Designed miniproteins, single chains, continued (5). Designs and how they scored, part 33

Each design is a single chain, and the fold is of that chain. pLDDT is the mean over its residues in the fold that is shown.

## One batch from the design tools (miniprotein)

Design m17118
Fold by ESMFold2-Fast:
Structure m17118 (fold): chain A 88 residues (1-88)
Amino acid sequence: DRSLIAELSEEQKEKLKQIQKVLIDTVGEYISAATLAGIILRGMAEANTGDFEGAVEAVKESLRKLAEEGKIPKEAAEKAIKELDKIA
């Protein structure tokens, strides 16, 4: 059908919802809704390959890159990464 992302398991969907909440709570004040959505979509694309750990890593890489570019505080990125480690 139109997207394999729609075929995520209920467990993967719940974890993705937890990832979204972590990102909103930690870095949402520093980045636009569009940037946040882009990070989540990248995570979903990786999860769709059956690798949910890879999805979490893709989100962490996006956060590290935003911090390196000065778009979010390094402390906010580090806090988000620590919270994401608890979801995997």
Scores: mean pLDDT 71

Design m17119
Fold by ESMFold2-Fast:
Structure m17119 (fold): chain A 89 residues (1-89)
Amino acid sequence: SSTDKLLAKLFVHEITADSPNETLLKRLADILSKHLDNEELIDYLAEEISKVPETTTLQTLNKLSPELLERVVNRLVEIGVEDLKKAVF
C-alpha cells in the first residue's frame, strides 16, 4: 500500500540522516514492530535499505528491533543474491 511504502521510505530516510530525529525514530520503530507480519512493508523496507551505501548498511540494520532485523535481513539476502548474480553474469 502507499502507506506501507511511505512508512518504509520515511524510516530509512530518518535512520540514515546525519542528525536523526530520535523521537520520530522511536515512534516509527514501534509502528514497524507491530506490523512484522506485513510482508509488503518488509519488502519496501528491504528495498529502501538496499539503496543505503554499503559502508552504512550494518549501522542502519543495527537500528532495527531484533524481530524486524531478522525479517529484513532474510529479504536483503534474497535481493543481494540476485544483484550479485547480475553483477557476475
Scores: mean pLDDT 72

Design m17120
Fold by ESMFold2-Fast:
Structure m17120 (fold): chain A 92 residues (1-92)
Amino acid sequence: NARAQAALDALRARGDKEADETIKYLESVAEQAEKEGRTEIAELARKAIDYLKKSRDGSDPNASGLAGDYTEALNKAVEEWRKEEEERRKAA
Protein backbone atom coordinates (compact mmCIF):
# COMPACT_ATOMS: atom_id res chain seq x y z
CA ASN A 1 0.00 0.00 0.00
CA ALA A 2 0.97 3.69 -0.22
CA ARG A 3 2.16 3.78 3.40
CA ALA A 4 4.78 1.07 2.78
CA GLN A 5 6.11 2.95 -0.27
CA ALA A 6 6.28 6.19 1.75
CA ALA A 7 8.20 4.36 4.52
CA LEU A 8 10.82 3.16 2.01
CA ASP A 9 11.23 6.71 0.66
CA ALA A 10 11.61 8.08 4.20
CA LEU A 11 14.49 5.63 4.85
CA ARG A 12 16.56 7.43 2.20
CA ALA A 13 16.70 10.50 4.47
CA ARG A 14 19.52 9.88 6.97
CA GLY A 15 18.63 10.65 10.58
CA ASP A 16 14.89 10.74 9.89
CA LYS A 17 12.83 9.80 12.97
CA GLU A 18 10.16 8.25 10.72
CA ALA A 19 12.67 5.57 9.66
CA ASP A 20 13.20 4.56 13.30
CA GLU A 21 9.42 4.58 13.94
CA THR A 22 8.86 2.35 10.88
CA ILE A 23 11.41 -0.19 12.17
CA LYS A 24 9.81 -0.04 15.66
CA TYR A 25 6.39 -0.70 14.13
CA LEU A 26 7.71 -3.72 12.20
CA GLU A 27 9.40 -5.03 15.39
CA SER A 28 6.09 -4.75 17.29
CA VAL A 29 4.32 -6.67 14.47
CA ALA A 30 6.99 -9.41 14.65
CA GLU A 31 6.65 -9.69 18.47
CA GLN A 32 2.85 -9.82 18.34
CA ALA A 33 2.85 -12.39 15.51
CA GLU A 34 5.35 -14.58 17.42
CA LYS A 35 3.21 -14.45 20.60
CA GLU A 36 0.15 -15.50 18.57
CA GLY A 37 2.05 -18.39 16.92
CA ARG A 38 2.04 -16.70 13.49
CA THR A 39 5.64 -17.66 12.68
CA GLU A 40 5.35 -16.83 8.94
CA ILE A 41 4.21 -13.25 9.68
CA ALA A 42 6.99 -12.84 12.27
CA GLU A 43 9.57 -14.03 9.71
CA LEU A 44 8.26 -11.61 7.06
CA ALA A 45 8.50 -8.71 9.52
CA ARG A 46 12.08 -9.64 10.51
CA LYS A 47 13.08 -9.90 6.83
CA ALA A 48 11.52 -6.50 6.10
CA ILE A 49 13.44 -4.98 9.04
CA ASP A 50 16.72 -6.57 7.89
CA TYR A 51 16.42 -5.27 4.32
CA LEU A 52 15.22 -1.83 5.45
CA LYS A 53 18.36 -1.53 7.62
CA LYS A 54 20.56 -2.65 4.69
CA SER A 55 18.82 -0.10 2.44
CA ARG A 56 19.49 2.64 5.02
CA ASP A 57 23.20 1.70 5.29
CA GLY A 58 23.61 1.28 1.51
CA SER A 59 25.32 -2.11 2.00
CA ASP A 60 23.12 -3.83 -0.64
CA PRO A 61 21.85 -1.96 -3.75
CA ASN A 62 18.95 -4.45 -4.08
CA ALA A 63 17.92 -4.11 -0.41
CA SER A 64 15.36 -1.34 -1.08
CA GLY A 65 13.45 -3.48 -3.60
CA LEU A 66 13.59 -6.55 -1.36
CA ALA A 67 12.41 -4.49 1.63
CA GLY A 68 9.42 -3.39 -0.48
CA ASP A 69 8.61 -6.97 -1.53
CA TYR A 70 8.77 -8.28 2.06
CA THR A 71 6.77 -5.31 3.39
CA GLU A 72 4.03 -5.94 0.78
CA ALA A 73 3.91 -9.67 1.63
CA LEU A 74 3.80 -8.80 5.35
CA ASN A 75 0.96 -6.30 4.86
CA LYS A 76 -1.13 -8.92 3.01
CA ALA A 77 -0.45 -11.58 5.67
CA VAL A 78 -1.25 -9.14 8.52
CA GLU A 79 -4.53 -8.14 6.80
CA GLU A 80 -5.61 -11.80 6.57
CA TRP A 81 -4.50 -12.41 10.20
CA ARG A 82 -6.47 -9.36 11.45
CA LYS A 83 -9.61 -10.57 9.64
CA GLU A 84 -9.26 -14.00 11.29
CA GLU A 85 -8.81 -12.39 14.72
CA GLU A 86 -11.91 -10.22 14.24
CA GLU A 87 -14.00 -13.28 13.34
CA ARG A 88 -12.60 -15.15 16.37
CA ARG A 89 -13.51 -12.29 18.73
CA LYS A 90 -17.03 -12.07 17.29
CA ALA A 91 -17.49 -15.86 17.69
CA ALA A 92 -16.29 -15.82 21.33
Scores: mean pLDDT 73

Design m17121
Fold by ESMFold2-Fast:
Structure m17121 (fold): chain A 103 residues (1-103)
Amino acid sequence: DPQFELRVQAAQSGLLGLAEALRSFGTPEMRKAAEAFEELRRELEELYKEGRWDEVRRLSDIVLSINRNADLEAGLDFLVERGLISEETARAARAALAAAEAA
């Protein structure tokens, strides 16, 4: 399905973009969150290779929603829900986002 493949590619690109955006903040907590988005991209690729289409579609939809809204806080919350970062890491990353917005 060409539409499905384009959607998955868009989600993979979105995850890389989220990782790059977070890495640009330069804090250790943002780097951990960026690494977690890169891990999510590898997980999405693995699910796709395994033919887990429902899981691929669901994950792609969530990623595309986060990317469309530029909602980095929602992205951090999702990483905590997936167990990819700790609540402490997410809290520190949210503080760094707030500090960058205030600067």
Scores: mean pLDDT 82

Design m17122
Fold by ESMFold2-Fast:
Structure m17122 (fold): chain A 58 residues (1-58)
Amino acid sequence: SKEEIEEVGRKAAELQLAGKTDEAEALVRKFYEETGDEEAAVEAGEVALRYGQELLEA
């Protein structure tokens, strides 16, 4: 769902900013493996990039 995509993306961004890049990548990979939805996984990655930029500009 869109809510799950947003949640995964935002959590991945938080992990990346905390220096936990491997955990962030693992989270998105797990989401892809659980859903089998490549478009949803790509969208979660896009959310992570956007939200990460917003957090850095805050």
Scores: mean pLDDT 79

Design m17123
Fold by ESMFold2-Fast:
Order: structure tokens, then sequence, then C-alpha cells
Structure m17123 (fold): chain A 74 residues (1-74)
């Protein structure tokens, strides 16, 4: 499945940084899936509004990533 492939890629990327958190793996996997969706929409001639929705979701995931990093360093 796309989610499982994204999770596998996320795990490999995080392993190179010494990160083993399942929470971080899931968050990065969501980011990978969102990125693929954004590229597919752009390829299909999606509207600026549709692309902005993807950008808003990406900002939300970035905020969650910052919270995870802060939690691990505290």
Amino acid sequence: SDREKARELARKLLESRGIKSEEAVELLAEGILLGRRGLELAKQGASEEELEEIAEEARRLAEEAEEIEKKEKE
C-alpha cells in the first residue's frame, strides 16, 4: 500500500538520523503521502486553491514535527 511504502521510506530516512520514534515515522509518512498528492494534483492542472489546501496541511505537519522534536529534547 502507499502508506506502507511511505512508512518504509520514512523509517529509512529517520534511521540515517538516529531517530527510532514511531510517532516521527508516522508523521514523516503522512508528509511523504501529502507530497505525492500535491505533485499529482499539480500534474493534473489543479487550481491554486487546491494546491494551497495541500500547503496548509504541510504547515500543520511541520508544526507537529516541531512538537515531536521539542518533546524528545525535553
Scores: mean pLDDT 74

Design m17124
Fold by ESMFold2-Fast:
Structure m17124 (fold): chain A 69 residues (1-69)
Amino acid sequence: SDEIMDLVAALYALGLVLEGKVEEAKRIADQLKNPEYQEKVREAIEDPSKAEELIAEFEKKLTELQNKL
């Protein structure tokens, strides 16, 4: 699923934000197909305090998508 792959990439980018790897996170964000995921990752890049909350949100979304298959 393109959505699942996109969400996994977004989660990886958010992890990079927590590690201070902002330039790598930006490169992944630019490759995201889902504009909502892209916007939220970019929000975390601008405000890293948002990253943990967004990781929890995206992990919940990933679980919900897997349960629909």
Scores: mean pLDDT 84

Design m17125
Fold by ESMFold2-Fast:
Structure m17125 (fold): chain A 70 residues (1-70)
Amino acid sequence: NPYYEKALEYYKKAVEYYKKALETQNKEEREKLLKKSSKYLSKAFDLIINGPLSDEQIQEFFREMQKQTL
């Protein structure tokens, strides 16, 4: 399912920016990285909530993300 794969891709990007934000000492850069993380997270959830994914596929998405290192 291309929507499922795209949601996973957006989530991985969100996690990447979030990790960069945690390592950043500069407040302004941290806020920019957190904003990017939030945008990708919103993109992922928009595909999950408003996209053509079943409840089962949505639960599978969260289970797969649970396996990712936070």
Scores: mean pLDDT 78

Design m17126
Fold by ESMFold2-Fast:
Structure m17126 (fold): chain A 60 residues (1-60)
Amino acid sequence: AVQQAQAHAREAGRLMGLSDDDIQAAIDHGRQLVAQGVPLDQVIQSVTDLLEQQADARRA
């Protein structure tokens, strides 16, 4: 489950043109949320939102 979410985040970030460092930061954020007991669906949404924010900032 968590491994699939991480794989999806890496693929999404690469499609958005993000660096491996930016993608890893988003994944690390997701890992912290999982450690805090946040449901996986909410973790996926938060990681996706962060990736989109990073992509928008880099392409501005």
Scores: mean pLDDT 76

Design m17127
Fold by ESMFold2-Fast:
Structure m17127 (fold): chain A 80 residues (1-80)
Amino acid sequence: SEVAEALARLEEGEAKVRERYEAGELTEEEYKLLMALGEAQRVILELYAQGKPEEGIAKAVEILRKAGVPEEEIQKLLTN
């Protein structure tokens, strides 16, 4: 499944982000932002697979806003 492959790649990416943070290569702010971006993408993929893409986007936006991503950047991420 393409969704399962994308989720596996996200898990690998999150593991690498955690390793970089533990190695002192990322600030706490950078770590929180990168983890929020990964979580937002995961939620979109999981809810898309469930036939709920609009709910996935709404939850992703909430995650990004809570992480302090500016509204204009959130809109850029949602617009292809």
Scores: mean pLDDT 83

Design m17128
Fold by ESMFold2-Fast:
Structure m17128 (fold): chain A 66 residues (1-66)
Amino acid sequence: SELEKLLKEALEKEDSLDAAIQSVKNKLLQPVIDQLEKQGLPPEDLIKALKEESEKIEKEIEELLK
């Protein structure tokens, strides 16, 4: 899967698992941030949407690591 590829590449580049996970989250969240900013969402709605998306990504990474 794309997520597995991104995690593997991040693990080779970063010095820790936590840093690799953060790198993958940042890469996957960037297009979401760009989309929400284009929509002109207020900061509170932007933060809420990003938190929900971040939690989904973390859950998928956790399932891959099991």
Scores: mean pLDDT 78

Design m17129
Fold by ESMFold2-Fast:
Structure m17129 (fold): chain A 68 residues (1-68)
Amino acid sequence: MKPSISELAMEVAKKGLEAGLSTEKQSQIARLLVDYTQGRISRDQLIEGLKDLPKEVQDFVLELVDRY
């Protein structure tokens, strides 16, 4: 079963909370996920948008989108 964009955003929010990310950073990640899954941005743009985050969060997000 394919997870919804909302479910992906919730999983990222949980990981972001565990990693101590601000609500602003969590919202930024959610927007990047939506844009990427809808084909509005490239994978390179997604990766660039995640650069300021801890490596563990970057890897988690990329693994999620690869499952989607």
Scores: mean pLDDT 76

Design m17130
Fold by ESMFold2-Fast:
Structure m17130 (fold): chain A 67 residues (1-67)
Amino acid sequence: MDAQEAAQLAAKVALEAGGSEELATKAGTGIAIYAESNDEAAGQVARDLLLKAGASEEQAEKVLELA
């Protein structure tokens, strides 16, 4: 999956979980950085943002796996 598709998926998951547009955008940006650079810290921040939005650990893990 390219970084743009991964970012869009992360934003969608965050919004569907009940997160704000701002939180969804931040999660998407973190996933894009993780997808392009394998930056583990960016991946962890994105995971935490997805969980904060209300996503499950399984949903957050799948987004990171697909990135």
Scores: mean pLDDT 81

Design m17131
Fold by ESMFold2-Fast:
Structure m17131 (fold): chain A 69 residues (1-69)
Amino acid sequence: SLDEEIERLKKEFDELLEQMKALGVPDETIEKMKEEYDKLIEEARKNGDVDKLKYAIEQLKKMIEELKK
């Protein structure tokens, strides 16, 4: 279902934010990213399109790789 897919994507996003926090990203930045993702979740619930949620996860993965350099 859409709700199950959104829940899975949110869990993945939250796990990536914990990695960013461990790499020294400030709490203020983490909170802003959470708020932006929550807005994308509300949009996905209204339109049934999770592509923006998937894109945000890909962007976080790229940011984490940059932080490891």
Scores: mean pLDDT 86

Design m17132
Fold by ESMFold2-Fast:
Structure m17132 (fold): chain A 74 residues (1-74)
Amino acid sequence: SSAEQQRQALLEEQKRKSEEIIEAVREGKYEKARELLREMIEERFKISGNTDEALREEALAKIDGIIEEVKEAL
């Protein structure tokens, strides 16, 4: 189905983006990691059709914390 194909493609893109973020953190490229994570969050809101700006801003505000968690996990 087209919906299943779209879901699979989105999961593949999210996986690639996650791997790029982890690699950027490993390389000490924290600004790149923040930008990639911001793009990933914004794309997730777009894909889900979630137009709640307050929830989007809350998710974006957590970026630095997520980067620090990834850094600790490495």
Scores: mean pLDDT 78

Design m17133
Fold by ESMFold2-Fast:
Structure m17133 (fold): chain A 69 residues (1-69)
Amino acid sequence: KEELKEEIIKILMEKGGLSREKAEKVVETMLSLDDAGIETVLGLLKKYMGLSDEEVEKIKKLIKEIQSL
């Protein structure tokens, strides 16, 4: 569980330019959302942080995997 969260945090920090604190907040927010909410947040991350489609898809899969645990 923590390993999957850490992978998302690293993507948000390295590719999105977020601080660790902000990246952790984004991850916790996404974990509390349904599928529609997750898609909305991912759209905002792509628009404002310049994440690629591949990075967005990886984050989505990791969030879904954590939610299934």
Scores: mean pLDDT 80

Design m17134
Fold by ESMFold2-Fast:
Structure m17134 (fold): chain A 82 residues (1-82)
Amino acid sequence: DDYVQRARELTERALKEGWSAEEVLKQLLGLLREHFSNSPASVQAGVELRLIGVYIDGRLQGKSNEEIIKALGRETVRLLSR
């Protein structure tokens, strides 16, 4: 719950303050690494690759910075939710 709230607040702040999608990806990867730090290495790699995949897909499709940030926020919340 706390990590989900942190991810939402970070995403909202990034959109308000005009952060890059690259900075948002870095910060959200940090939250995932912290939350999953005691999980098996395969689980850690899986959640990181899923978030990185959202970023790469958004860039390859020519999506805006705002659209990519929103997609990163949604995927992070989904990965943190049980």
Scores: mean pLDDT 88

Design m17135
Fold by ESMFold2-Fast:
Structure m17135 (fold): chain A 90 residues (1-90)
Amino acid sequence: SKIEQYREFAIKFRKEVLKLFKKYNVPEEKKEEFFDKVGEEIEKSIKENLSLDELVERLKKVAEEVFKDEPELVKEINEVLDKLKKEAEK
């Protein structure tokens, strides 16, 4: 189901992003801000029946907004999103 696909995507994304947050020494407040906004976009995507492609683009914008001063972190988050999207489409 689409909900199951989104759930698996969200779980894998959170695990990979937590590794990046450790690598970049991201403060807890920024981690919470990011995951709160990610959760809002996932909920909206489920309610509005958005595609995984649209969710990924929205999550990239969240990363750019929250981590505007950390371009390397944003780049790695975007790479994780692109990788997980390709895996979900197989």
Scores: mean pLDDT 86

Design m17136
Fold by ESMFold2-Fast:
Structure m17136 (fold): chain A 66 residues (1-66)
Amino acid sequence: MDMSQQQIQQQQDIVNADPARVARFQQIVSTFNFNQQQQNQIINLLANMDLDDDQLRAYAQVIVAN
């Protein structure tokens, strides 16, 4: 099954600690109509991967399409 609430919270805390990741997250969620599960996937990517804006947009397009 998908990440536990505790894992989601830990990854959100990692993202929130980095203003650049926070800005990227806000930009992506403003651009795409994500549900909560899709937002959690974006948080997971930002917390665990060093993605640039173009890579993040590519993943976001795949996530929103599913």
Scores: mean pLDDT 74

Design m17137
Fold by ESMFold2-Fast:
Structure m17137 (fold): chain A 68 residues (1-68)
Amino acid sequence: SIDEIQEAALKVLEGLSSGDVEKALEGIEEIKKVATEEELKRAADGIIEEAKKRKNEEVVKAAEELKK
């Protein structure tokens, strides 16, 4: 569901903000498990947008990998 995708996306952002890269990667893996290909692209776009607001380059890069 969209709610689960949003929660996982927030988990990615929180993980990187706290320096917990493993948590961030876990969030990406959760998105991959619950999202369709189209939902993955939308989730990645949302993560990129939010990461830009926080100026977190690692989150942007992780989201780009999610889109591939």
Scores: mean pLDDT 72

Design m17138
Fold by ESMFold2-Fast:
Structure m17138 (fold): chain A 91 residues (1-91)
Amino acid sequence: SKELEAEILEALALMYTEIARMVPPEEAPELLERALELAERAGEYSKEAAIRAAKAVVETAEELMKVADEETKERLEEIKERAEELIEELE
């Protein structure tokens, strides 16, 4: 059941990363912060699920930074760094 809970949290995190790609760039940081929170929670049940979710946050943030304004880029970079720290802690 814990593994199923991790899979659900991972799936929700991935959903937020996909929605972040579809919204105006200035709205994306809030969605990616939600995705990262879900990745952290998934880590309580499965490190592998959390790593996959956090990697999706990193990839999405990197893509969005290419088109975002300076203020949004700073927020995305901070989220990316936090996601990378989570991956490092779990690997």
Scores: mean pLDDT 89

Design m17139
Fold by ESMFold2-Fast:
Structure m17139 (fold): chain A 57 residues (1-57)
Amino acid sequence: SDLEIAKLIFENAKKAGDAELTVEAFLLLSKVADGEATKEEIERIVKKAEEKGLKTK
């Protein structure tokens, strides 16, 4: 689910020490929980995490 993807990116960004991506993933997580996240926003953060070598699934 989008919520699980956002949670995974948030946790992996924290473990990697990436403060910027951690904040972006937390904001995405909040938007997904509120039903306000777009597929484009989710795909953007997923791509950014994957480019940094972080797991997204």
Scores: mean pLDDT 83

Design m17140
Fold by ESMFold2-Fast:
Structure m17140 (fold): chain A 68 residues (1-68)
Amino acid sequence: SMEENIERLVEVIKELLDQGQEEAALQLFREFAKSLSEEEVKYLLEKLSTFASPEFLKRAEEIAKEVL
């Protein structure tokens, strides 16, 4: 399901951020955001907001605006 796919993506992004791989996390977010609807991207960003830094979230939001 979409929810399960987003939860898996959230877990991978969290692991990358925990390893200091911010650019890899943003690239992964960008690639998936291209295939998601605006509502799905909003849900993904909401999930990421529970652990990601404000700086990461700002960059992710900028990417979302570019690919939508």
Scores: mean pLDDT 83

Design m17141
Fold by ESMFold2-Fast:
Structure m17141 (fold): chain A 97 residues (1-97)
Amino acid sequence: DELRVEIREITREEQPAFGERALALGREALERGERVLVLGVLPEEDHVEREEILEKVRKELKEMVKLGLEHAGFALLVPSEETAREVAEIAEEIYEE
């Protein structure tokens, strides 16, 4: 199983529209038979939030694999590009065996 990860730098002003854009990308990926994780990078202002994001990613992806669900797209806001890379590595690791 292969997961495509897309990392985008966004501004706080773009944040309200990010979910809709990520959902559209997920639908397009599903039509191609792909799964996609979309990560929006915002300026890092809270280091505690990073750990919560990483835990959420592990939990949700493991639940989807466990249930055998087809995943068209998953979207997260991350505080930094470094956090985005870590989330991408976790997601790829969960989908590779």
Scores: mean pLDDT 65

Design m17142
Fold by ESMFold2-Fast:
Structure m17142 (fold): chain A 77 residues (1-77)
Amino acid sequence: SAAIKAEQAELNEKVKELVLKGASKKEFEELLKKMLELRIKTSGDRSYLEEALKKIPEIAEELVKNREEAKKAIAEE
């Protein structure tokens, strides 16, 4: 669990890094897919995989579109 928590924290930091760098939608999609893979691996629950994959492009687009709000949210952590 400690190793998984560390990997999840590393991926969360990568999301923040991409937001601050002004990364592309594709870069967010690739990172979000890695985060999803980790969640499924840790939970063993794949029932939501297909729906979560469909949501990744939408989430990535929102992160690109609302980057100023995302930067503010990161600053408030």
Scores: mean pLDDT 76

Design m17143
Fold by ESMFold2-Fast:
Structure m17143 (fold): chain A 120 residues (1-120)
Amino acid sequence: MKTLATASAEIEVDVKKGQKLKVRATASADAPADLITLTVRVENGDEKKIATKTSTSNTVELELEFEAKNDGKVKVTAQATATLDAPPGATLTVRLEVYDENGNLLASAEATAKAVPLPS
């Protein structure tokens, strides 16, 4: 049986111009996946950086480095979409972590979604 799950997590961190951030996003399903697509977006004013990774396993991890061009807030969004070989109710979890250049965790977020039947 094929089902679809979509989960997203979002973080905002305060930054100074020139500050370097390391973003780590992980998507994991509790059931066999045909395909997981994980997209990370980093926004700082008008500056945007987007990265996408796909996997045919139960997990996908994506790392992205970003340098702030402006003082203020950086918004980081991770969205995963998975096609699962499972009945409705299987779960997809997205975890998002933002680190400074020294490896200190600045913020983390996690979201879990339940799979629904594929649209006919």
Scores: mean pLDDT 85

Design m17144
Fold by ESMFold2-Fast:
Structure m17144 (fold): chain A 65 residues (1-65)
Amino acid sequence: SAMEEEIRRLTEELIAYLESQGRLDQAAALRRVEEEMLRLARTDPAAAEVYKGILRHELAEVKAA
């Protein structure tokens, strides 16, 4: 779904940033959370939409630095 694609895209961009900064444990934790959020998107799309907003906000903050 478009929701799952967007969550995956945002998560992968944030993981790439974390890995580039040597934050490998945080990147691994985010990969684990991604699997749970993709399951959530299929059962509770409203909660997944909130999570997508959080990812967008965090990614915007790191890009502004």
Scores: mean pLDDT 81

Design m17145
Fold by ESMFold2-Fast:
Structure m17145 (fold): chain A 72 residues (1-72)
Amino acid sequence: GSFLDTLRRVLERLGMPEEEIERFLAEVEKAGIDDPVFLKATDLLAETLRDEFAKESRETQVGWRAERAAAA
């Protein structure tokens, strides 16, 4: 669906590995709308889109990727 497609693109832009993206999306689909996993996914999407719209810069995306690499 549209929500999962959007979430996948957001996670890819954040630099999340494909394997982790697939696991997370599978859990979101499995959990359903009333599950904490779905709520977490919705919050993550909302925050990421809000920051993306506010900045609309490659620097922001590079920063997220760098933070992801440092966290791994």
Scores: mean pLDDT 65

Design m17146
Fold by ESMFold2-Fast:
Order: sequence, then structure tokens, then C-alpha cells
Structure m17146 (fold): chain A 100 residues (1-100)
Amino acid sequence: SNAKLEAIRLVTEAYREAVRQGHKELAKAFGYLGKAVELASDEAAEKILPHLQRAVEALRAGNWEEAKKHILEAAKVLLETSDNPEAREYAQKAIEEAEK
């Protein structure tokens, strides 16, 4: 779906920006979140889009705490909408890295 492709694009941009800024924990968090998004339903992708957009905006502004909040909200949606064990594991790992 368009929403899923856009979600993958946004989380990939966030990952690259975190790497560029040297923030290892945020880079890992966005990396795991990206893996969870690849396994997400179209409905889940639509729900997380605003959180991913805000995460990218916060990260580009250098607001790492705000970026973490939006990672946690996106991961929460993925956990609430997915019964896939692999997707759930990646979402949980994204939360763990974002909380470091």
C-alpha cells in the first residue's frame, strides 16, 4: 500500500539521520522499527505515519527526546495491531533502544 511504502521511506530517512547525527541508540531504535514496519499491516502503517513524520521532524530539529516519544508511540501501535512474533520482537527492541 502507499501508506506502507511511505512508512518504510520515513523510518529509513529517520535511521539515516540518526546515523548522521552519531546517535547509536536512536539509529538502532529506527532500524528495529523499520523491520517491524516491513511486517506491518496496511492499517497499522496508516496509524503510525503521523508518528513517523513527527519523529523525522524532531530528529532533524535535534530534538532527540521528542523523536524517542514518537518511536514509542509507533512501536505501541505495532504491538497493538500485530500478532506476528517477529514484528512484535522488533517493535519491543525498538522500544528498548529508544529508552536508553
Scores: mean pLDDT 88

Design m17147
Fold by ESMFold2-Fast:
Structure m17147 (fold): chain A 78 residues (1-78)
Amino acid sequence: MLSDQLKALTEAGAPLEDLAKGLAAEKVLTGVIDFSGLPRPLTMEQAKALVEGINKYLPTITKENAQAIIDELAAKYL
């Protein structure tokens, strides 16, 4: 899961504390979006870009457009 990768990077000393807001997007959408198809392992830069992208779209994400938004962000940053 994306959250597990971000947690692993934080445990390894990556400065991901400020990206915790992006993890809220994953938690809200865990029943809607399949994150398992994302490349593994993510680099710190890819993880940061994806989290920031998700968080930016959070106010406009619906169940109908959620997967398309994630696919677009993955294609752009991953």
Scores: mean pLDDT 55

Design m17148
Fold by ESMFold2-Fast:
Structure m17148 (fold): chain A 93 residues (1-93)
Amino acid sequence: MPLELEAQPIVIEGDVAKATALARADADETVVVRFYWADTGEAVKGELSYRKEGDVWTATFTFPAEEARAHPLVARARVSGGKETVSRQLELS
């Protein structure tokens, strides 16, 4: 199976933004998902929650809503076999 990455729209609740990305890979591969500011290439700082269900890895990242409005956000997924993919820019909801 190719490495697949789907990013959900950013949900803003008051001063907090939540970004969610779902990655799918072969069952024996470990997936690492990270969020990056597309304009700077810098990794986003904040609270990351990571969950696996079957073949799907879900990464949820919580950060300030001001940052979500200031910078375009992308998710990147990498598997242990060296494959990497990048999401399209996450939309604001």
Scores: mean pLDDT 77

Design m17149
Fold by ESMFold2-Fast:
Structure m17149 (fold): chain A 66 residues (1-66)
Amino acid sequence: APPTFDDLSLEERAETLLETLERMSEEQRKALAKKVGLSISELTERIRRRDPEALDRTEAAIRELQ
């Protein structure tokens, strides 16, 4: 299969992203939400549901914003 991410489960990826969001400032979270095209509330909810598209987009947006 084509590689997309490291050898992490969807649950581990979701937990890592939620921890990353909690460590971000309000300004950083707002920028991330705008980059992904969702509100921070909607983004967090989709990550909590382990939505692979939301996980992929959030990880890509974090890499672009750092």
Scores: mean pLDDT 76

Design m17150
Fold by ESMFold2-Fast:
Structure m17150 (fold): chain A 62 residues (1-62)
Amino acid sequence: GPAVKYKTLEDLTLASAELKTFKKGDIITLENPVYDEETGLLYGFLDGQPVMMDASKVEQID
């Protein structure tokens, strides 16, 4: 599916099968990103792993 780049706007830890912590200004590339407006969560795949994050903490850059 499509790969989309996001820049972190603050330090964050991804809710996923594996915990990953990112620093403010890091670039995350998600495959098949889906924004859930009801929850404010952004879902996608990072290195083949399903991840979930607060959409307000990242900015799409591509």
Scores: mean pLDDT 82

Design m17151
Fold by ESMFold2-Fast:
Structure m17151 (fold): chain A 82 residues (1-82)
Amino acid sequence: SAEELLEETQRLINELSELLKNNAPDEKIREVIERLRELIERLRELAAREEDEEERLRLLVHIIAAEAEILVAERYLEKRKE
């Protein structure tokens, strides 16, 4: 369901944030990024089929939040490469 996907997305955003805070291994961070990307793809498919404007905006807001957290995590990994 959309509600379950939104809840899982928020859970993984929080998990990714914790991993960054705790200096988790790169592999663990990348695994959560990949799972968030899978959820973003599912949410985009739902948003594309959603005819209710309010529900579509709700899905898009969660997609933006997840993409923003991925960008933060990718920047963190880039800085650790050196």
Scores: mean pLDDT 87

Design m17152
Fold by ESMFold2-Fast:
Structure m17152 (fold): chain A 74 residues (1-74)
Amino acid sequence: SPIDTMIAMVREMLDWMIKNDIYLSDEEIETLVQTMADILRNDYHASDEEVEKFTKEVTEMLKKAQKEMEEKKK
């Protein structure tokens, strides 16, 4: 599914970012999630429920990674 593909892409991106010590701000996370949600709605005609599930899961993944990276920089 398009949602599963985008989640997999986010996981690969996060793995690369963690390996390269690249930090994402809250604003960057919000922009990224909104952009992907818009693609799902407009290009793949995803339902509101599907977009909400995607947004929640991806936001949680990104914020968890952000916190782990912030703790390492202390």
Scores: mean pLDDT 78

Design m17153
Fold by ESMFold2-Fast:
Structure m17153 (fold): chain A 63 residues (1-63)
Amino acid sequence: LKEETVERARKKMKELGISDEAIDEAIKRTQPLIDSVKTEKQAEIAVDAMIAEAKHLERAKKL
């Protein structure tokens, strides 16, 4: 489930054009949340959190 959650998030972030560096950093920053995933609902929350963090990192690098 945890590995599948990370893979799902990576696919979505790549589709959004997010850089590999931002993706890797977002996953690293959300690792405690990923580690707490036990249900499909928690997996959805973790995916959304990774995408939000990656978008935040992309914005920070541009400005």
Scores: mean pLDDT 77

Design m17154
Fold by ESMFold2-Fast:
Structure m17154 (fold): chain A 61 residues (1-61)
Amino acid sequence: ASPEEIAKAIEDAARAAGADMKVNVEKTPDGYTVTIDLTGSPEAVKRAALAAANAALKLED
């Protein structure tokens, strides 16, 4: 997947969980570097982090 597809999938999942999220994805020769900033209540941040991780796992298929 492209860096843009990775960023969008993670952002969409986090937004659905109710947190505000900023994602930066950089392509390097060794793969991808993903930086994620999450803002929200503790419960929203936890849901967003889990949703983002699940979305990233689906991109590996």
Scores: mean pLDDT 70

